Designed miniproteins, single chains, continued (2). Designs and how they scored, part 5

Each design is a single chain, and the fold is of that chain. pLDDT is the mean over its residues in the fold that is shown.

## One batch from the design tools (miniprotein)

Design m4152
Fold by ESMFold2-Fast:
Structure m4152 (fold): chain A 75 residues (1-75)
Amino acid sequence: SLGLDAAGLALFERLQALAAARGKTVTPETSLTEVFKFLGEHFGVELPKDIPDIPLGEALKDPELGARILLLESK
């Protein structure tokens, strides 16, 4: 397992589904900056300058980073 709680796992599955619907692939090893770039391009928003360059699986263990991903996705 990825060591994620239920909320982190659900967010990861939503990101995989969104990426797949756009012909992209997201894995636990995909960098957080790449995920934000993908979401920013998809939703037409500017990439935040303060995003840490860490693997998505590690970022999803942080509730604050998970909330930031959800906030971008909700646009």
Scores: mean pLDDT 72

Design m4153
Fold by ESMFold2-Fast:
Formats: structure tokens, C-alpha cells, sequence
Structure m4153 (fold): chain A 76 residues (1-76)
């Protein structure tokens, strides 16, 4: 379920955060809560979690995910 995966995106275990990001991408939900949570995960301390969040956003696709990725690129 999406709500549980969003919670796991902020788990203390980076492996759980990475798995949650990838699963959200596979589900492909375009809900704002999912996109915003994945956008936040793009700034995670663990590079594997950041990569998983980027892959998830690319898999979900659409205008909201494109805007989120553009905002991250401007900040770094």
C-alpha cells in the first residue's frame, strides 16, 4: 500500500528507504503525496536512496515528476 511505502521512505534503515522508493516507482502512482515524498528522497543522505528515488520518478513519469527533477537539478 502506498501510505506504508511513503512511511518507509523515511525509515532509519537506508535499505528500506531504497526498497520503498523502487516499489513506489513500480506502482506508478501519480498522487501528489507520492511525488513529493520521492522528491524529498532525492536529497537523502544515502546515494543509493537518491538514485532509487530518481528512477522511481522517471518510471512514474508525467509533468509533476519532470518539474520535481528540474528543481533538484537547479539546486545542485
Amino acid sequence: EVEKLIKELFDEDPEKRKEAALKLGEIGSKKEEVIEALKEALFDEDPEVRDAARIALLNIGGEKTKKALEEVNKEV
Scores: mean pLDDT 77

Design m4154
Fold by ESMFold2-Fast:
Structure m4154 (fold): chain A 64 residues (1-64)
Amino acid sequence: SSSEGIMEILRLLGEARQAVKEGDLEKARELREKAMELAKQNPAARSLAEEEVEYIEEEIKKKE
């Protein structure tokens, strides 16, 4: 089966983590939001995406 949707979600979350490390919190929030919207369309990736999103949200919160 096609894994492109899952790979795109992981790419967006990886870019969001990088944005947090670089202090670009606005970009991190936008990328995280896009990843979560895609995850809603892919139940197989939802739990993994949710865990990573929560981690990114906490890292953003620490830098605010």
Scores: mean pLDDT 79

Design m4155
Fold by ESMFold2-Fast:
Structure m4155 (fold): chain A 89 residues (1-89)
Amino acid sequence: MEALLAATTEHLWALVRKAAGLPEAEVEAMLAQAAESLPPELAELLREAVRAARAGRLEEARRLAEEAARLALRLARETEPEVLAAAEA
């Protein structure tokens, strides 16, 4: 679990750092594209992380990326129990 969280956090943190270097319009387009693949709550955390990184608050941005990673893993786990319950029924 911790290894997956660390890997997911690192991946999202790399995306946040990359996005923070882009113009605001391009960041918005990138986040909109991510929102199509991600739950709305996760997309919102990524938006806040990018905003914090652009403001120079790298520690806060990293924390938000980690929260996004935790949420992503929780949502994936919620889907798996439902599938398992349906298979057992």
Scores: mean pLDDT 72

Design m4157
Fold by ESMFold2-Fast:
Structure m4157 (fold): chain A 61 residues (1-61)
Amino acid sequence: MSYHELVEKASQALNTKTSIEEMKKIIEELKEMLKKETSPARRELLQRIIETLEKKIKEQE
């Protein structure tokens, strides 16, 4: 999955009623991409998306 596709998938999950299991899967995919990403700007965006999804999970638990 490309950076753009994964960011779009995460944005969809943030804007819809997504299951906790699906959000956790997206977080894992984002963390794997973050390990491979060398661009500081893209790393910052990936980190922000991860934090937002983790916050949303906490609000649903």
Scores: mean pLDDT 80

Design m4158
Fold by ESMFold2-Fast:
Structure m4158 (fold): chain A 87 residues (1-87)
Amino acid sequence: MSEEELRAQIEAQLELNLQQLKMIKEMAGDNKEAIEKAEKAEEYAKKAAEAAKEKGPDSPEAKEYAEKAEKYALEAQKLALEEQKKQ
């Protein structure tokens, strides 16, 4: 895989992740905590993609930011799903 191909894959994955987080925020409705966690997941997802492009996806920095993004995304999804059940 070339550096250009790797960069394109990282960008495509980031776009997909951001689309999923946007849907989670929409599902969250007025749940401020779920929205805040989704926003933190977006921030760390962007940082993970940037670190992956600069240092590689297996770099400690990319992995740490990706782990934080995943943690916040899971917390946001859980809260958004609970909010949807109350409709």
Scores: mean pLDDT 84

Design m4159
Fold by ESMFold2-Fast:
Structure m4159 (fold): chain A 56 residues (1-56)
Amino acid sequence: SEGRSVPQVPEDIPFEEAIEINKELAEAVKTEHLSPEELYKKMKELLEEAVKKVKE
């Protein structure tokens, strides 16, 4: 999709966790200037963590 500078959080994730992940990614982009691949991996890790929490 357009604007491949920042990955988007999927709508399948719980709203509460989605907000937290989005804030974490925005902070990382601002402070760390991560590469697109690194940013994507970070998003994937946060999403997997959130899914595991929901499973509980």
Scores: mean pLDDT 64

Design m4160
Fold by ESMFold2-Fast:
Structure m4160 (fold): chain A 71 residues (1-71)
Amino acid sequence: MAIELAAKSVAEKLGIDPNKIKVEVKDGVVTISGTVETQEQKDAIYNAVKNLASKIPSIKKVENKIEVHHH
């Protein structure tokens, strides 16, 4: 589904390594997982995916399971 590619592209645009971000779509549920360096990056990815998902009728909710790790 295109939403996984779009989410990774958005992460890249936000200066985040798209390989650190994973997106799964199952039964209208988008689950975002992976690691970022800051809470701002985590929130930005979530908001970007949630905004995009709002334009896709088959998406019912977005779950943000991204972890913030030091180092």
Scores: mean pLDDT 76

Design m4161
Fold by ESMFold2-Fast:
Structure m4161 (fold): chain A 62 residues (1-62)
Amino acid sequence: SEKTKEAQIITAAGILYAASEFDPEGSIKGIRALKEEAEKLGMEEAVKHAEELLKEIEEKKK
């Protein structure tokens, strides 16, 4: 279902966020890909969640 797919994207983004301590570039790339998929599917909540995680990783890298 659409709700299940959105939950899967949010969960995957969270796992990548946790991995960003060891591989920030790989995590950013993966979360960006998940954001693009969520945008294609019209999943606004998943898009916003991915954007916030990307912002947090990029701020920590500075």
Scores: mean pLDDT 83

Design m4162
Fold by ESMFold2-Fast:
Formats: sequence, C-alpha cells, structure tokens
Structure m4162 (fold): chain A 69 residues (1-69)
Amino acid sequence: MPKDIELEAERAMLILRAAVAKLVAEKAGDEESAKKLDELIERIEKAPLTEEEIEKLREELKKLIEEME
C-alpha cells in the first residue's frame, strides 16, 4: 500500500509540474517545448505505475525543463 500511494502521488505531481512547465512554454512562445511537454503528460497518464517508469519520466521532464533554459 505505501509504495502504491507514493507512486500515484508522484505521478500526479509529475503531471502537475509538466502542466505548469507547458503553460510557461506557451506564454514564452516556445511551441516546441510546449508540444513535447504535452506529449510527456500523455505518456505519464498512460504509464505503468512502477518506480522505474516514474523515475524515467521524472528524468525526462527534468531534461525538457533544462532545454527551456
């Protein structure tokens, strides 16, 4: 149970963070980053709820945010 709830919360937080990053990209006129973030949100929503997949998605989100700098 604790791991399940933790992974669900982590996935929800990743979706929220990606959505916020997408709004920032859209306001900046960065259509490419906004599109990549939208695609990542869909992947996070459909992803298996495993620690490995969540960590992979977290790292991918981090890379996209770094590209926006």
Scores: mean pLDDT 80

Design m4164
Fold by ESMFold2-Fast:
Structure m4164 (fold): chain A 64 residues (1-64)
Amino acid sequence: SDLERARELLDELARLALEAEAAGDLEKAVELSMAQISIAVYLSHGDYEEAVRVGEEALERARA
């Protein structure tokens, strides 16, 4: 489900943000943290499809 996928994306982005901070990549850490906030906002409104979209876009940018 989109809700399950959005939760998975939140967990992965949180882990990547901590890894970026530990590596000294503060720009990446901030971008990943902002994506987590956006996902949380969409989830709070029941917009699960948009939560997944934002999370997947952030994950793709982090892996590029």
Scores: mean pLDDT 86

Design m4165
Fold by ESMFold2-Fast:
Structure m4165 (fold): chain A 65 residues (1-65)
Amino acid sequence: MFEQELAAGLIRMAAAVYGERVEVRFRDGTIEVTVYGEDEAKTRELEELARKIAENFGLKLRVYR
């Protein structure tokens, strides 16, 4: 439970550094990230960071655009 909130915080911080807007939610052991950015390169880097963060915390990841 605490790990989910840490993972979400890290993803939000990464998005802020990239200048992208994100929404992060949790459902049934899955962390859901919605990215509102238009920059494909930044979005892809953010998706890869989110994937690594989720993996390190043992969470499933789902990304939406």
Scores: mean pLDDT 77

Design m4166
Fold by ESMFold2-Fast:
Structure m4166 (fold): chain A 99 residues (1-99)
Amino acid sequence: ELKEKVLEVIDKTIKELEALAAKSTDPEEKRLLERAIATLKEFRKRLKKETDEIEIDLLIRQIIDALREYAAIAKARGWAEVAKLFEDAAKELEKIRKE
């Protein structure tokens, strides 16, 4: 189901961000990663309790928008690996949403 597939992508993305944060030596990069992890955990919590399909779609759109904003920040700072992770997650969520 749509919601379950989205939650799987969020969980995978959180784990990948946590791994990057653990090995990061740049305090600003680490701060962005920690902020993104916190944001995704809040979205995950909201998504799990939501039962209205319209609200679920709006929430997925908000998650995609947040990931794209984080990707843009990472690109501007030259954090290519971080930017790619956010972009790949956003693209995967867009694919799931269109199904």
Scores: mean pLDDT 89

Design m4167
Fold by ESMFold2-Fast:
Structure m4167 (fold): chain A 72 residues (1-72)
Amino acid sequence: EEDAEIDRWVARLKAAPPVEQPGLLGEEIQRIREKYKDDPEKFNELIDRLLARLKAEGLIDYGATVSPPEPA
């Protein structure tokens, strides 16, 4: 069920203009975070699956989704 919902959302994202896709992705990540705020393991699993699906479809790259950390 959750996997099917991810597939539907990804299909919708693919239909959106490329300039809007980062914003839609950010909103969906925030929405999932709020929904699973009491279950961080499930949140991480869903986000990982979503990002892996988006990468497989060529919709995002893996390198640009977060700010780089400070040098340690």
Scores: mean pLDDT 70

Design m4168
Fold by ESMFold2-Fast:
Structure m4168 (fold): chain A 95 residues (1-95)
Amino acid sequence: EGEELFEEGKKLFEEGKYEEAAEKFKKAIELAPESEKTPDALELLGEALAKLGKLEEAMEYYQKAIEAAKDDLEKQLEIAVKHLEVAVEMTVKKL
């Protein structure tokens, strides 16, 4: 269902079109919120938002991605590292 939108989003992300990629990932998640690809879509949406400087939104989607990855500890840890990197960037910008 959302698989085509997810693949389109990935191609846009690789091309550096982060705003367009984020839109495709949002639509993919809306159409298939319980899809096996939803943790990856949430993670890539967080990445795209971080690239756009939307750090608070990026953290929100990384948190959702960790929750969606439930039984995949390695995936949860990978996303948690990205979440921490954004949190550090936000903290540094306050100084």
Scores: mean pLDDT 81

Design m4169
Fold by ESMFold2-Fast:
Structure m4169 (fold): chain A 57 residues (1-57)
Amino acid sequence: GPRGIELAARDLGVSRETVEKAVKLIEEGKWDEAAKLLGITKRQAQGVYEAAKLLAP
């Protein structure tokens, strides 16, 4: 959700829009693209995705 996306963006030093785009890529199964976009590993991208979804209302 919005809070999870904002926290991830702050933690990674990227824009909120970049995190939202990465989450969309993950939902499409494009984990490698999402990880590259965020500048992190696939394992870290999974954590970002879980945070973004679990903090959704």
Scores: mean pLDDT 74

Design m4170
Fold by ESMFold2-Fast:
Structure m4170 (fold): chain A 67 residues (1-67)
Amino acid sequence: MSREEIEEWLRRTMEELGLSVEELIRRLEGALAAIDSGDPVLTALARRDTGLSREELEEAIEILRSL
């Protein structure tokens, strides 16, 4: 996914779910931590819920923190 596609996904996700920037950051950090934990159940749930790779999650968090 490109940076522009990640920015569009973040904007849509916040609008559709009614999340603040801070709440979305917490959710994405949780997903990243789940993947980094090596727990297969948590990793599967994080991938299912976000559809983002580890690299895309890091970029998404960076974009949100730069706002």
Scores: mean pLDDT 78

Design m4171
Fold by ESMFold2-Fast:
Structure m4171 (fold): chain A 60 residues (1-60)
Amino acid sequence: GPAAAERALREAEGALQLAEALRASDETIKWARQAVEAARAGDAEKAREYLRKAEAGMGL
């Protein structure tokens, strides 16, 4: 629902900011950006999938 997408967006935006601050790999930053785009499109499930990939790339 909308609340799940809004939560996923906040988590994805945080992950993107963290990945950029840590100067993570281009691939990790790409996954974080895709998580943000999926969340903005309302796809919380895809956003969480991409977020997990970004977090794994940051050692989380």
Scores: mean pLDDT 85

Design m4172
Fold by ESMFold2-Fast:
Structure m4172 (fold): chain A 57 residues (1-57)
Amino acid sequence: SMAEEAARRAREEALAAGAGRASAYTGQWGKMVLAELTGDAEAGAREGAAAGASASP
């Protein structure tokens, strides 16, 4: 069904986004991941917000 396909796609996109962040230890995404891993949630949230703004016209 369309609902099952949509749920599966959303799950795959969430996993891909998580994997991308975890594997990107170089550059801007790597800084955000390291901030979250070291417990600097504020820095991680700031980087995440910047990325979200770029994707949301």
Scores: mean pLDDT 58

Design m4173
Fold by ESMFold2-Fast:
Structure m4173 (fold): chain A 118 residues (1-118)
Amino acid sequence: MITLTESGGGTVPAGGSVTLSAKMTGPLNLVAMVGWWRQAPGEPLRFVASIDLFTGETSYAPEVEGRATISYDREKKTLYLDLRDLEESDTATYYAWALDLATGEVYWGEGVQLTVVG
């Protein structure tokens, strides 16, 4: 079973920056894609960013494009999301995810809370 352990949330001022991380464990040989989704209070779960681990191709939601960078460190087995120029609308629980081609399953982290205060 693949697990994702997230960190790097907390309370951050508007206009600041944050790095969220998710350490992955388990059989990672066929993990094809990893990314981040978020859920703000009273809102649906929304896509944030992804990276294709075979090609290195990245994708970003329009709301964070130009303010976000997704990266994956293969040696550390850690997924990162750097968010800059933070807005109060970035306040959400952020969920790391991984697509495992061996099972066809998507594995989720438990979520890390980010609160942006203006």
Scores: mean pLDDT 87

Design m4174
Fold by ESMFold2-Fast:
Structure m4174 (fold): chain A 89 residues (1-89)
Amino acid sequence: SKEELEKEIKEVEEKIKKIEEEIKKLEEEIKKKEKELEELKKDPNANEEEIKKLEEEIKKLKLEKEILEGLRGIYLGLLNLLKEKLEKL
């Protein structure tokens, strides 16, 4: 029904919004850690293990962001299909 389809559209829009909020948080955390890494690399007393640990943390956050961006893409595709179905009713 049209009402069920409108409900599904709203649920998908809310999921997209939550994913976008999580992506934004990850982008902010990545920027903070990249700045910390840049400052750490300028310190001649910096420990190589500490640098490596921070690089791995940044790599993990970037992977988590890529996964969420992929999931956002899937939900955007679903949203478009649901909207097309609604227009054909």
Scores: mean pLDDT 89

Design m4175
Fold by ESMFold2-Fast:
Structure m4175 (fold): chain A 59 residues (1-59)
Amino acid sequence: DELVELIAKEFGVSKERARRILENAKKLGFSDEEIRELLEKEGPEGFQRAAVRKHIESS
């Protein structure tokens, strides 16, 4: 998956780790499109901030 490869590149992790990150993000309610946009525009730090915000909003 192109998205798994993008995550692996942005976070500097293996494809196996990137797949786990993708699965966890989707469990938080992010779409593939949202994940791609966040990583491309804001990088891994921006993505992590968005994930924290999503978690807070769901609490």
Scores: mean pLDDT 78

Design m4176
Fold by ESMFold2-Fast:
Structure m4176 (fold): chain A 58 residues (1-58)
Amino acid sequence: SPRVQQIRRVMGQASRAISQGDQVSVQQYIDQLRRMADDPSVPDDWRSRVRHRIQQFS
């Protein structure tokens, strides 16, 4: 699914931003992931994974 690939990419970008100490980029990627978690076009299992990952970043 193209949407799942996008989620994986954003999660990877968030992890890199955390490693770099870029708090502004981290917040931007978390906000993007929150929108994806609320998107009904995203499979339920991936929405759950996104919510769990956001909690790990917070």
Scores: mean pLDDT 83

Design m4177
Fold by ESMFold2-Fast:
Structure m4177 (fold): chain A 75 residues (1-75)
Amino acid sequence: MYEEKAEEYEKLGEEYAKQGNNEEATRHYARAGEYYLKAGDVDKAVESLEKAASLMPPEEAEKLRGLAEGVRERA
């Protein structure tokens, strides 16, 4: 269930990013990362969080990238 939810959010994030809606894309990628973590898929969680960070303002992106790196280091 968690991995299925994560895949749904990641797909929505990609669609919003393709439409240039970076705000919605960021929210959905961040949600995908959280659900991948709940599913135990650290690599996909980090990738989704990095995608979210790439679409955020630099100050917010730095915080989210730090979180993604911390998740990878704990795995």
Scores: mean pLDDT 79

Design m4178
Fold by ESMFold2-Fast:
Structure m4178 (fold): chain A 72 residues (1-72)
Amino acid sequence: MDPEEEKKKAEEELAKDPENWEAWARLAEAYLKLGDYEGAVEALKKALALDPSNPAAQAALEKAQQILAQKK
């Protein structure tokens, strides 16, 4: 699916249920595909606030943060 469509779908799911950590993780994945690492970090932080034991989300957050640090 197109990353812009995936982002829109995740945003629609979150408007209905903001506690859906899977929708936050999907939003983060769409941001990563679009190169929006700042958006990905924010979405991953929300996903981890709802599911703090998710190692895949934690690894994705660390990777996105490292990319942002490398740009400065």
Scores: mean pLDDT 80

Design m4179
Fold by ESMFold2-Fast:
Structure m4179 (fold): chain A 95 residues (1-95)
Amino acid sequence: MEKLKEEAEKYLKEARDNVARVQEIGRRMEALGHKAAARLADRVAKSMEEQIKKAEDILKKGTPEEAYKVAKSAAGNARAARDFAERMLELVEKS
């Protein structure tokens, strides 16, 4: 029980850190002339923020098991988005 809550909180922090990095990459992409990519990053970040808020509400009001599931999903989505954005930024900067 307690470990699931701790893991959910850890995943939510990881998701937030990844959202912040996606936003940073979006700003860098815009500076490099990739305005469409910057707009996509903004939309993705907003979607991830909504998932994080939902997981926080479940952590406060729901079961530890449900909070863990939603937080882990949000962290996975945020990590995948960041990994993709990092690879795209690297390719653009090296080109």
Scores: mean pLDDT 82

Design m4180
Fold by ESMFold2-Fast:
Structure m4180 (fold): chain A 88 residues (1-88)
Amino acid sequence: EPYEKAVKYLQEAAEHTVRAREALRAGDYPAAIQHAEESLKAIDKAREYLDKADLPPEEREAFYTVLDQLKAESERLIAEARAGLAAA
């Protein structure tokens, strides 16, 4: 079911973003980049399934907003981790 898969990938994206944030805090820049990149892949999959899901417009918009916020956060974490690697 597309909606259930979209929710599954949203949850995977959120979990990877949390792990990326924890790795960045620990100074593990390679792990932070890896988890943030996995989050971005999960966001792409969530969007693919969300586009196929039968949802009311307001729920679909809310889901897209959450995915956009997670994407921005993961991209920021990658940038910060890359800066940390360059400073090391």
Scores: mean pLDDT 89

Design m4181
Fold by ESMFold2-Fast:
Structure m4181 (fold): chain A 73 residues (1-73)
Amino acid sequence: SMAERVLERVERLAQGAVDEAKKNPEKAEIYAERLRGSGEGAAQYLLEHFGDPEAAERVRELTEKAVEEIEKI
């Protein structure tokens, strides 16, 4: 489904952001900000274009978890 494809992309983006923040901790804040923006965009896309609030919430949860990991670096 489209929701599954979006979730998979967000999971890959989140993992990439965490990995990059670990490699360059001085840029962690930038990676966290970019990830938040990407996650919110994906959540809005799922909600507005597919009427899928559950998938939108899962995207937000994945994004927030990854941002929390970045903030601990």
Scores: mean pLDDT 86

Design m4182
Fold by ESMFold2-Fast:
Structure m4182 (fold): chain A 63 residues (1-63)
Amino acid sequence: MSDEEKAEKAVEGFTAALPSLSEEEARVLAEMTVRSLKEAGVSEEIVKKAREKMEEAIRKAAE
């Protein structure tokens, strides 16, 4: 699995969990996801895009 695929799968998992989480829990999960991707050696550019997608999903869910 490529770094891009790892990040996409992580964001998909995050987004699938998002409806069951509070805004605070969602932010914690996003930070944990970013940390896991960095530890897995995913590039900073890809990690940044994953973070942006998760932050956007949190904002949309906070309606």
Scores: mean pLDDT 81

Design m4183
Fold by ESMFold2-Fast:
Structure m4183 (fold): chain A 72 residues (1-72)
Amino acid sequence: SQEALDEASRVLNGLGEGFRIVEEVLKEKNIKLKSSDLIRIATAVGVEIADNPDLTEEEKRKIAEELIKKAL
Protein backbone atom coordinates (compact mmCIF):
# COMPACT_ATOMS: atom_id res chain seq x y z
CA SER A 1 0.00 0.00 0.00
CA GLN A 2 1.05 3.63 -0.49
CA GLU A 3 0.86 4.26 3.27
CA ALA A 4 3.30 1.40 3.94
CA LEU A 5 5.71 2.67 1.25
CA ASP A 6 5.52 6.23 2.62
CA GLU A 7 6.21 4.97 6.17
CA ALA A 8 9.14 2.81 5.00
CA SER A 9 10.62 5.78 3.09
CA ARG A 10 10.29 8.02 6.17
CA VAL A 11 12.07 5.48 8.40
CA LEU A 12 14.82 4.77 5.83
CA ASN A 13 15.46 8.50 5.32
CA GLY A 14 15.65 8.98 9.11
CA LEU A 15 18.14 6.11 9.43
CA GLY A 16 20.28 7.55 6.62
CA GLU A 17 20.35 10.95 8.33
CA GLY A 18 21.18 9.33 11.67
CA PHE A 19 24.21 7.54 10.22
CA ARG A 20 25.35 10.71 8.39
CA ILE A 21 25.08 12.92 11.49
CA VAL A 22 26.73 10.43 13.87
CA GLU A 23 29.65 9.90 11.44
CA GLU A 24 30.15 13.67 11.06
CA VAL A 25 30.05 14.28 14.85
CA LEU A 26 32.55 11.45 15.42
CA LYS A 27 34.91 12.93 12.78
CA GLU A 28 34.59 16.49 14.17
CA LYS A 29 35.27 15.31 17.76
CA ASN A 30 37.94 12.74 16.72
CA ILE A 31 36.04 9.95 18.52
CA LYS A 32 36.40 6.27 17.61
CA LEU A 33 33.56 3.82 18.25
CA LYS A 34 33.30 0.08 17.71
CA SER A 35 31.17 -0.76 14.65
CA SER A 36 28.44 -2.27 16.87
CA ASP A 37 28.23 0.91 19.00
CA LEU A 38 28.20 3.11 15.89
CA ILE A 39 25.34 1.06 14.37
CA ARG A 40 23.35 1.12 17.63
CA ILE A 41 23.77 4.88 18.18
CA ALA A 42 23.19 5.85 14.52
CA THR A 43 20.03 3.70 14.45
CA ALA A 44 18.72 5.35 17.66
CA VAL A 45 19.40 8.84 16.23
CA GLY A 46 17.80 7.86 12.92
CA VAL A 47 14.63 6.56 14.59
CA GLU A 48 14.36 9.79 16.62
CA ILE A 49 14.70 11.83 13.40
CA ALA A 50 12.08 9.69 11.63
CA ASP A 51 9.65 10.21 14.54
CA ASN A 52 10.32 13.98 14.72
CA PRO A 53 10.45 15.39 11.16
CA ASP A 54 10.51 19.01 12.44
CA LEU A 55 13.92 18.66 14.14
CA THR A 56 16.52 21.20 13.01
CA GLU A 57 20.02 20.11 11.99
CA GLU A 58 21.33 21.59 15.29
CA GLU A 59 18.78 19.60 17.33
CA LYS A 60 19.66 16.39 15.41
CA ARG A 61 23.36 16.95 16.17
CA LYS A 62 22.65 17.54 19.87
CA ILE A 63 20.77 14.21 20.06
CA ALA A 64 23.72 12.45 18.38
CA GLU A 65 26.23 14.12 20.75
CA GLU A 66 24.20 13.09 23.83
CA LEU A 67 23.96 9.44 22.72
CA ILE A 68 27.67 9.30 21.81
CA LYS A 69 28.57 10.78 25.21
CA LYS A 70 26.52 8.09 27.01
CA ALA A 71 28.40 5.37 25.06
CA LEU A 72 31.80 6.64 26.26
Scores: mean pLDDT 85

Design m4184
Fold by ESMFold2-Fast:
Structure m4184 (fold): chain A 55 residues (1-55)
Amino acid sequence: SLVEEAEKALEVAEKSLEEGDLATAKVAAHQAYILAKEANDEELKKRAEELLKQT
């Protein structure tokens, strides 16, 4: 589902941030944001926005 895909993208973004890979984190966070918007999931969208602010 779009929700599951967004959650997986968020997981990739969070792990990439922890590893200092800002480029991968930014790409994954953007993907999560798009998927969250398509799923109409405000909590996932908010999480992706917060990750994007850190990149």
Scores: mean pLDDT 84

Design m4185
Fold by ESMFold2-Fast:
Structure m4185 (fold): chain A 79 residues (1-79)
Amino acid sequence: SHVEEVLKEAEEWARKMAEKIAEKFGPEYGDRFYELAVENARKRIEKFPDHAEQAAANALTAAALRVIGDYLEEEGFVK
């Protein structure tokens, strides 16, 4: 289905983003990002199937912001 195709594309983009996050912040943060991004993309696509591509893009962006925020807090750059 179109929804399944969008999810597979989201998983591919999440892998590419996870690699870049791992390069900058470490492999643990890349892994956390990928797991969160894919889970959130699936949930948001299910909630908004008529806007699956936008839902997936929003999920990937939200996951990146969350994981980078966690990195900054855990490494002591933000109090």
Scores: mean pLDDT 85

Design m4186
Fold by ESMFold2-Fast:
Structure m4186 (fold): chain A 77 residues (1-77)
Amino acid sequence: ARRLTPEQIDRLRELAKKAEEELKSIPGVKKAKFEVVQLPDGRYRLHAYVEYDDSKETEVARKVEEIFRKIAEEVGL
């Protein structure tokens, strides 16, 4: 986890919403939510919650990994 500026937090939330829509576009995904969580020390983490059909596990896992990588590169996590 890293301490983020308000601008980085806003960008992280924007990317999280975009990520939710990308995951929802996968057939068999029922729910997708990315949450920006503030830790007690003031640092932030991104949490992903995805409800999907078992047949989509590999596709969902790969997409979540790619999203986390892109967000980490863009926000500097």
Scores: mean pLDDT 74

Design m4187
Fold by ESMFold2-Fast:
Structure m4187 (fold): chain A 61 residues (1-61)
Amino acid sequence: MSRLELVARLVSHETGVDFETALRLLEELLRDPSEENIRRAGEVLGLSPEAVRSAVEAAAS
């Protein structure tokens, strides 16, 4: 399993959002980690911008 997939599974489990949605949002953020994309992902996932940024950093490591 890739690190991106692992982080997406953890986000899915913690937020109740489906794995495919979490995976897609994290992939989009890895391509463009703009403040707008972080804010939009946070709204979908129910996470703060700080939590979204932390998940992106974890997926990128």
Scores: mean pLDDT 82

Design m4188
Fold by ESMFold2-Fast:
Structure m4188 (fold): chain A 60 residues (1-60)
Amino acid sequence: GAMARALPGRVALLISKKGGLTPEEVAKELGISRATAERILDRLVEQGAVVKKDGKYYLT
């Protein structure tokens, strides 16, 4: 649905606004499971939109 399509964009916006985020912080802010947050973050890393550094995720 529309919500599932919006999640990666919301994660990217949240990282942009907050700087660096952990999967736990993403999960809490978006009301999703940690596993879902990690899956979205991993996909963003694969796309080169986000980098993982010291357990946190940052926009490239």
Scores: mean pLDDT 78

Design m4189
Fold by ESMFold2-Fast:
Structure m4189 (fold): chain A 97 residues (1-97)
Amino acid sequence: ALSNYTPEQLLLLGNRLLAQGKLDEAAAVYQYILDHYPNPEIQAHAHNGLGDVYFLQGKYEEAIEAYQKALEIYQANNIDPEKAAIIQKRIEKLQQM
């Protein structure tokens, strides 16, 4: 089923599943993206989505690791500096909990 979607459509699907609280399904979609699409922007969005899944599951250490991976890709490829700054602040807040 997932092979019928573009990487952008998969990100939208993952985000919708996340918004619906379907955390395991959202994680599976983001992981599929990471396994099949090497594009840095797509990889960064998928890592950020996994971070959100782990955060909602109360898995804060795993959330921090996923957000850090997303942040590294955004910064290394000079993609969306505003989003990178938001992710950095999110990591800092989680580390203070």
Scores: mean pLDDT 89

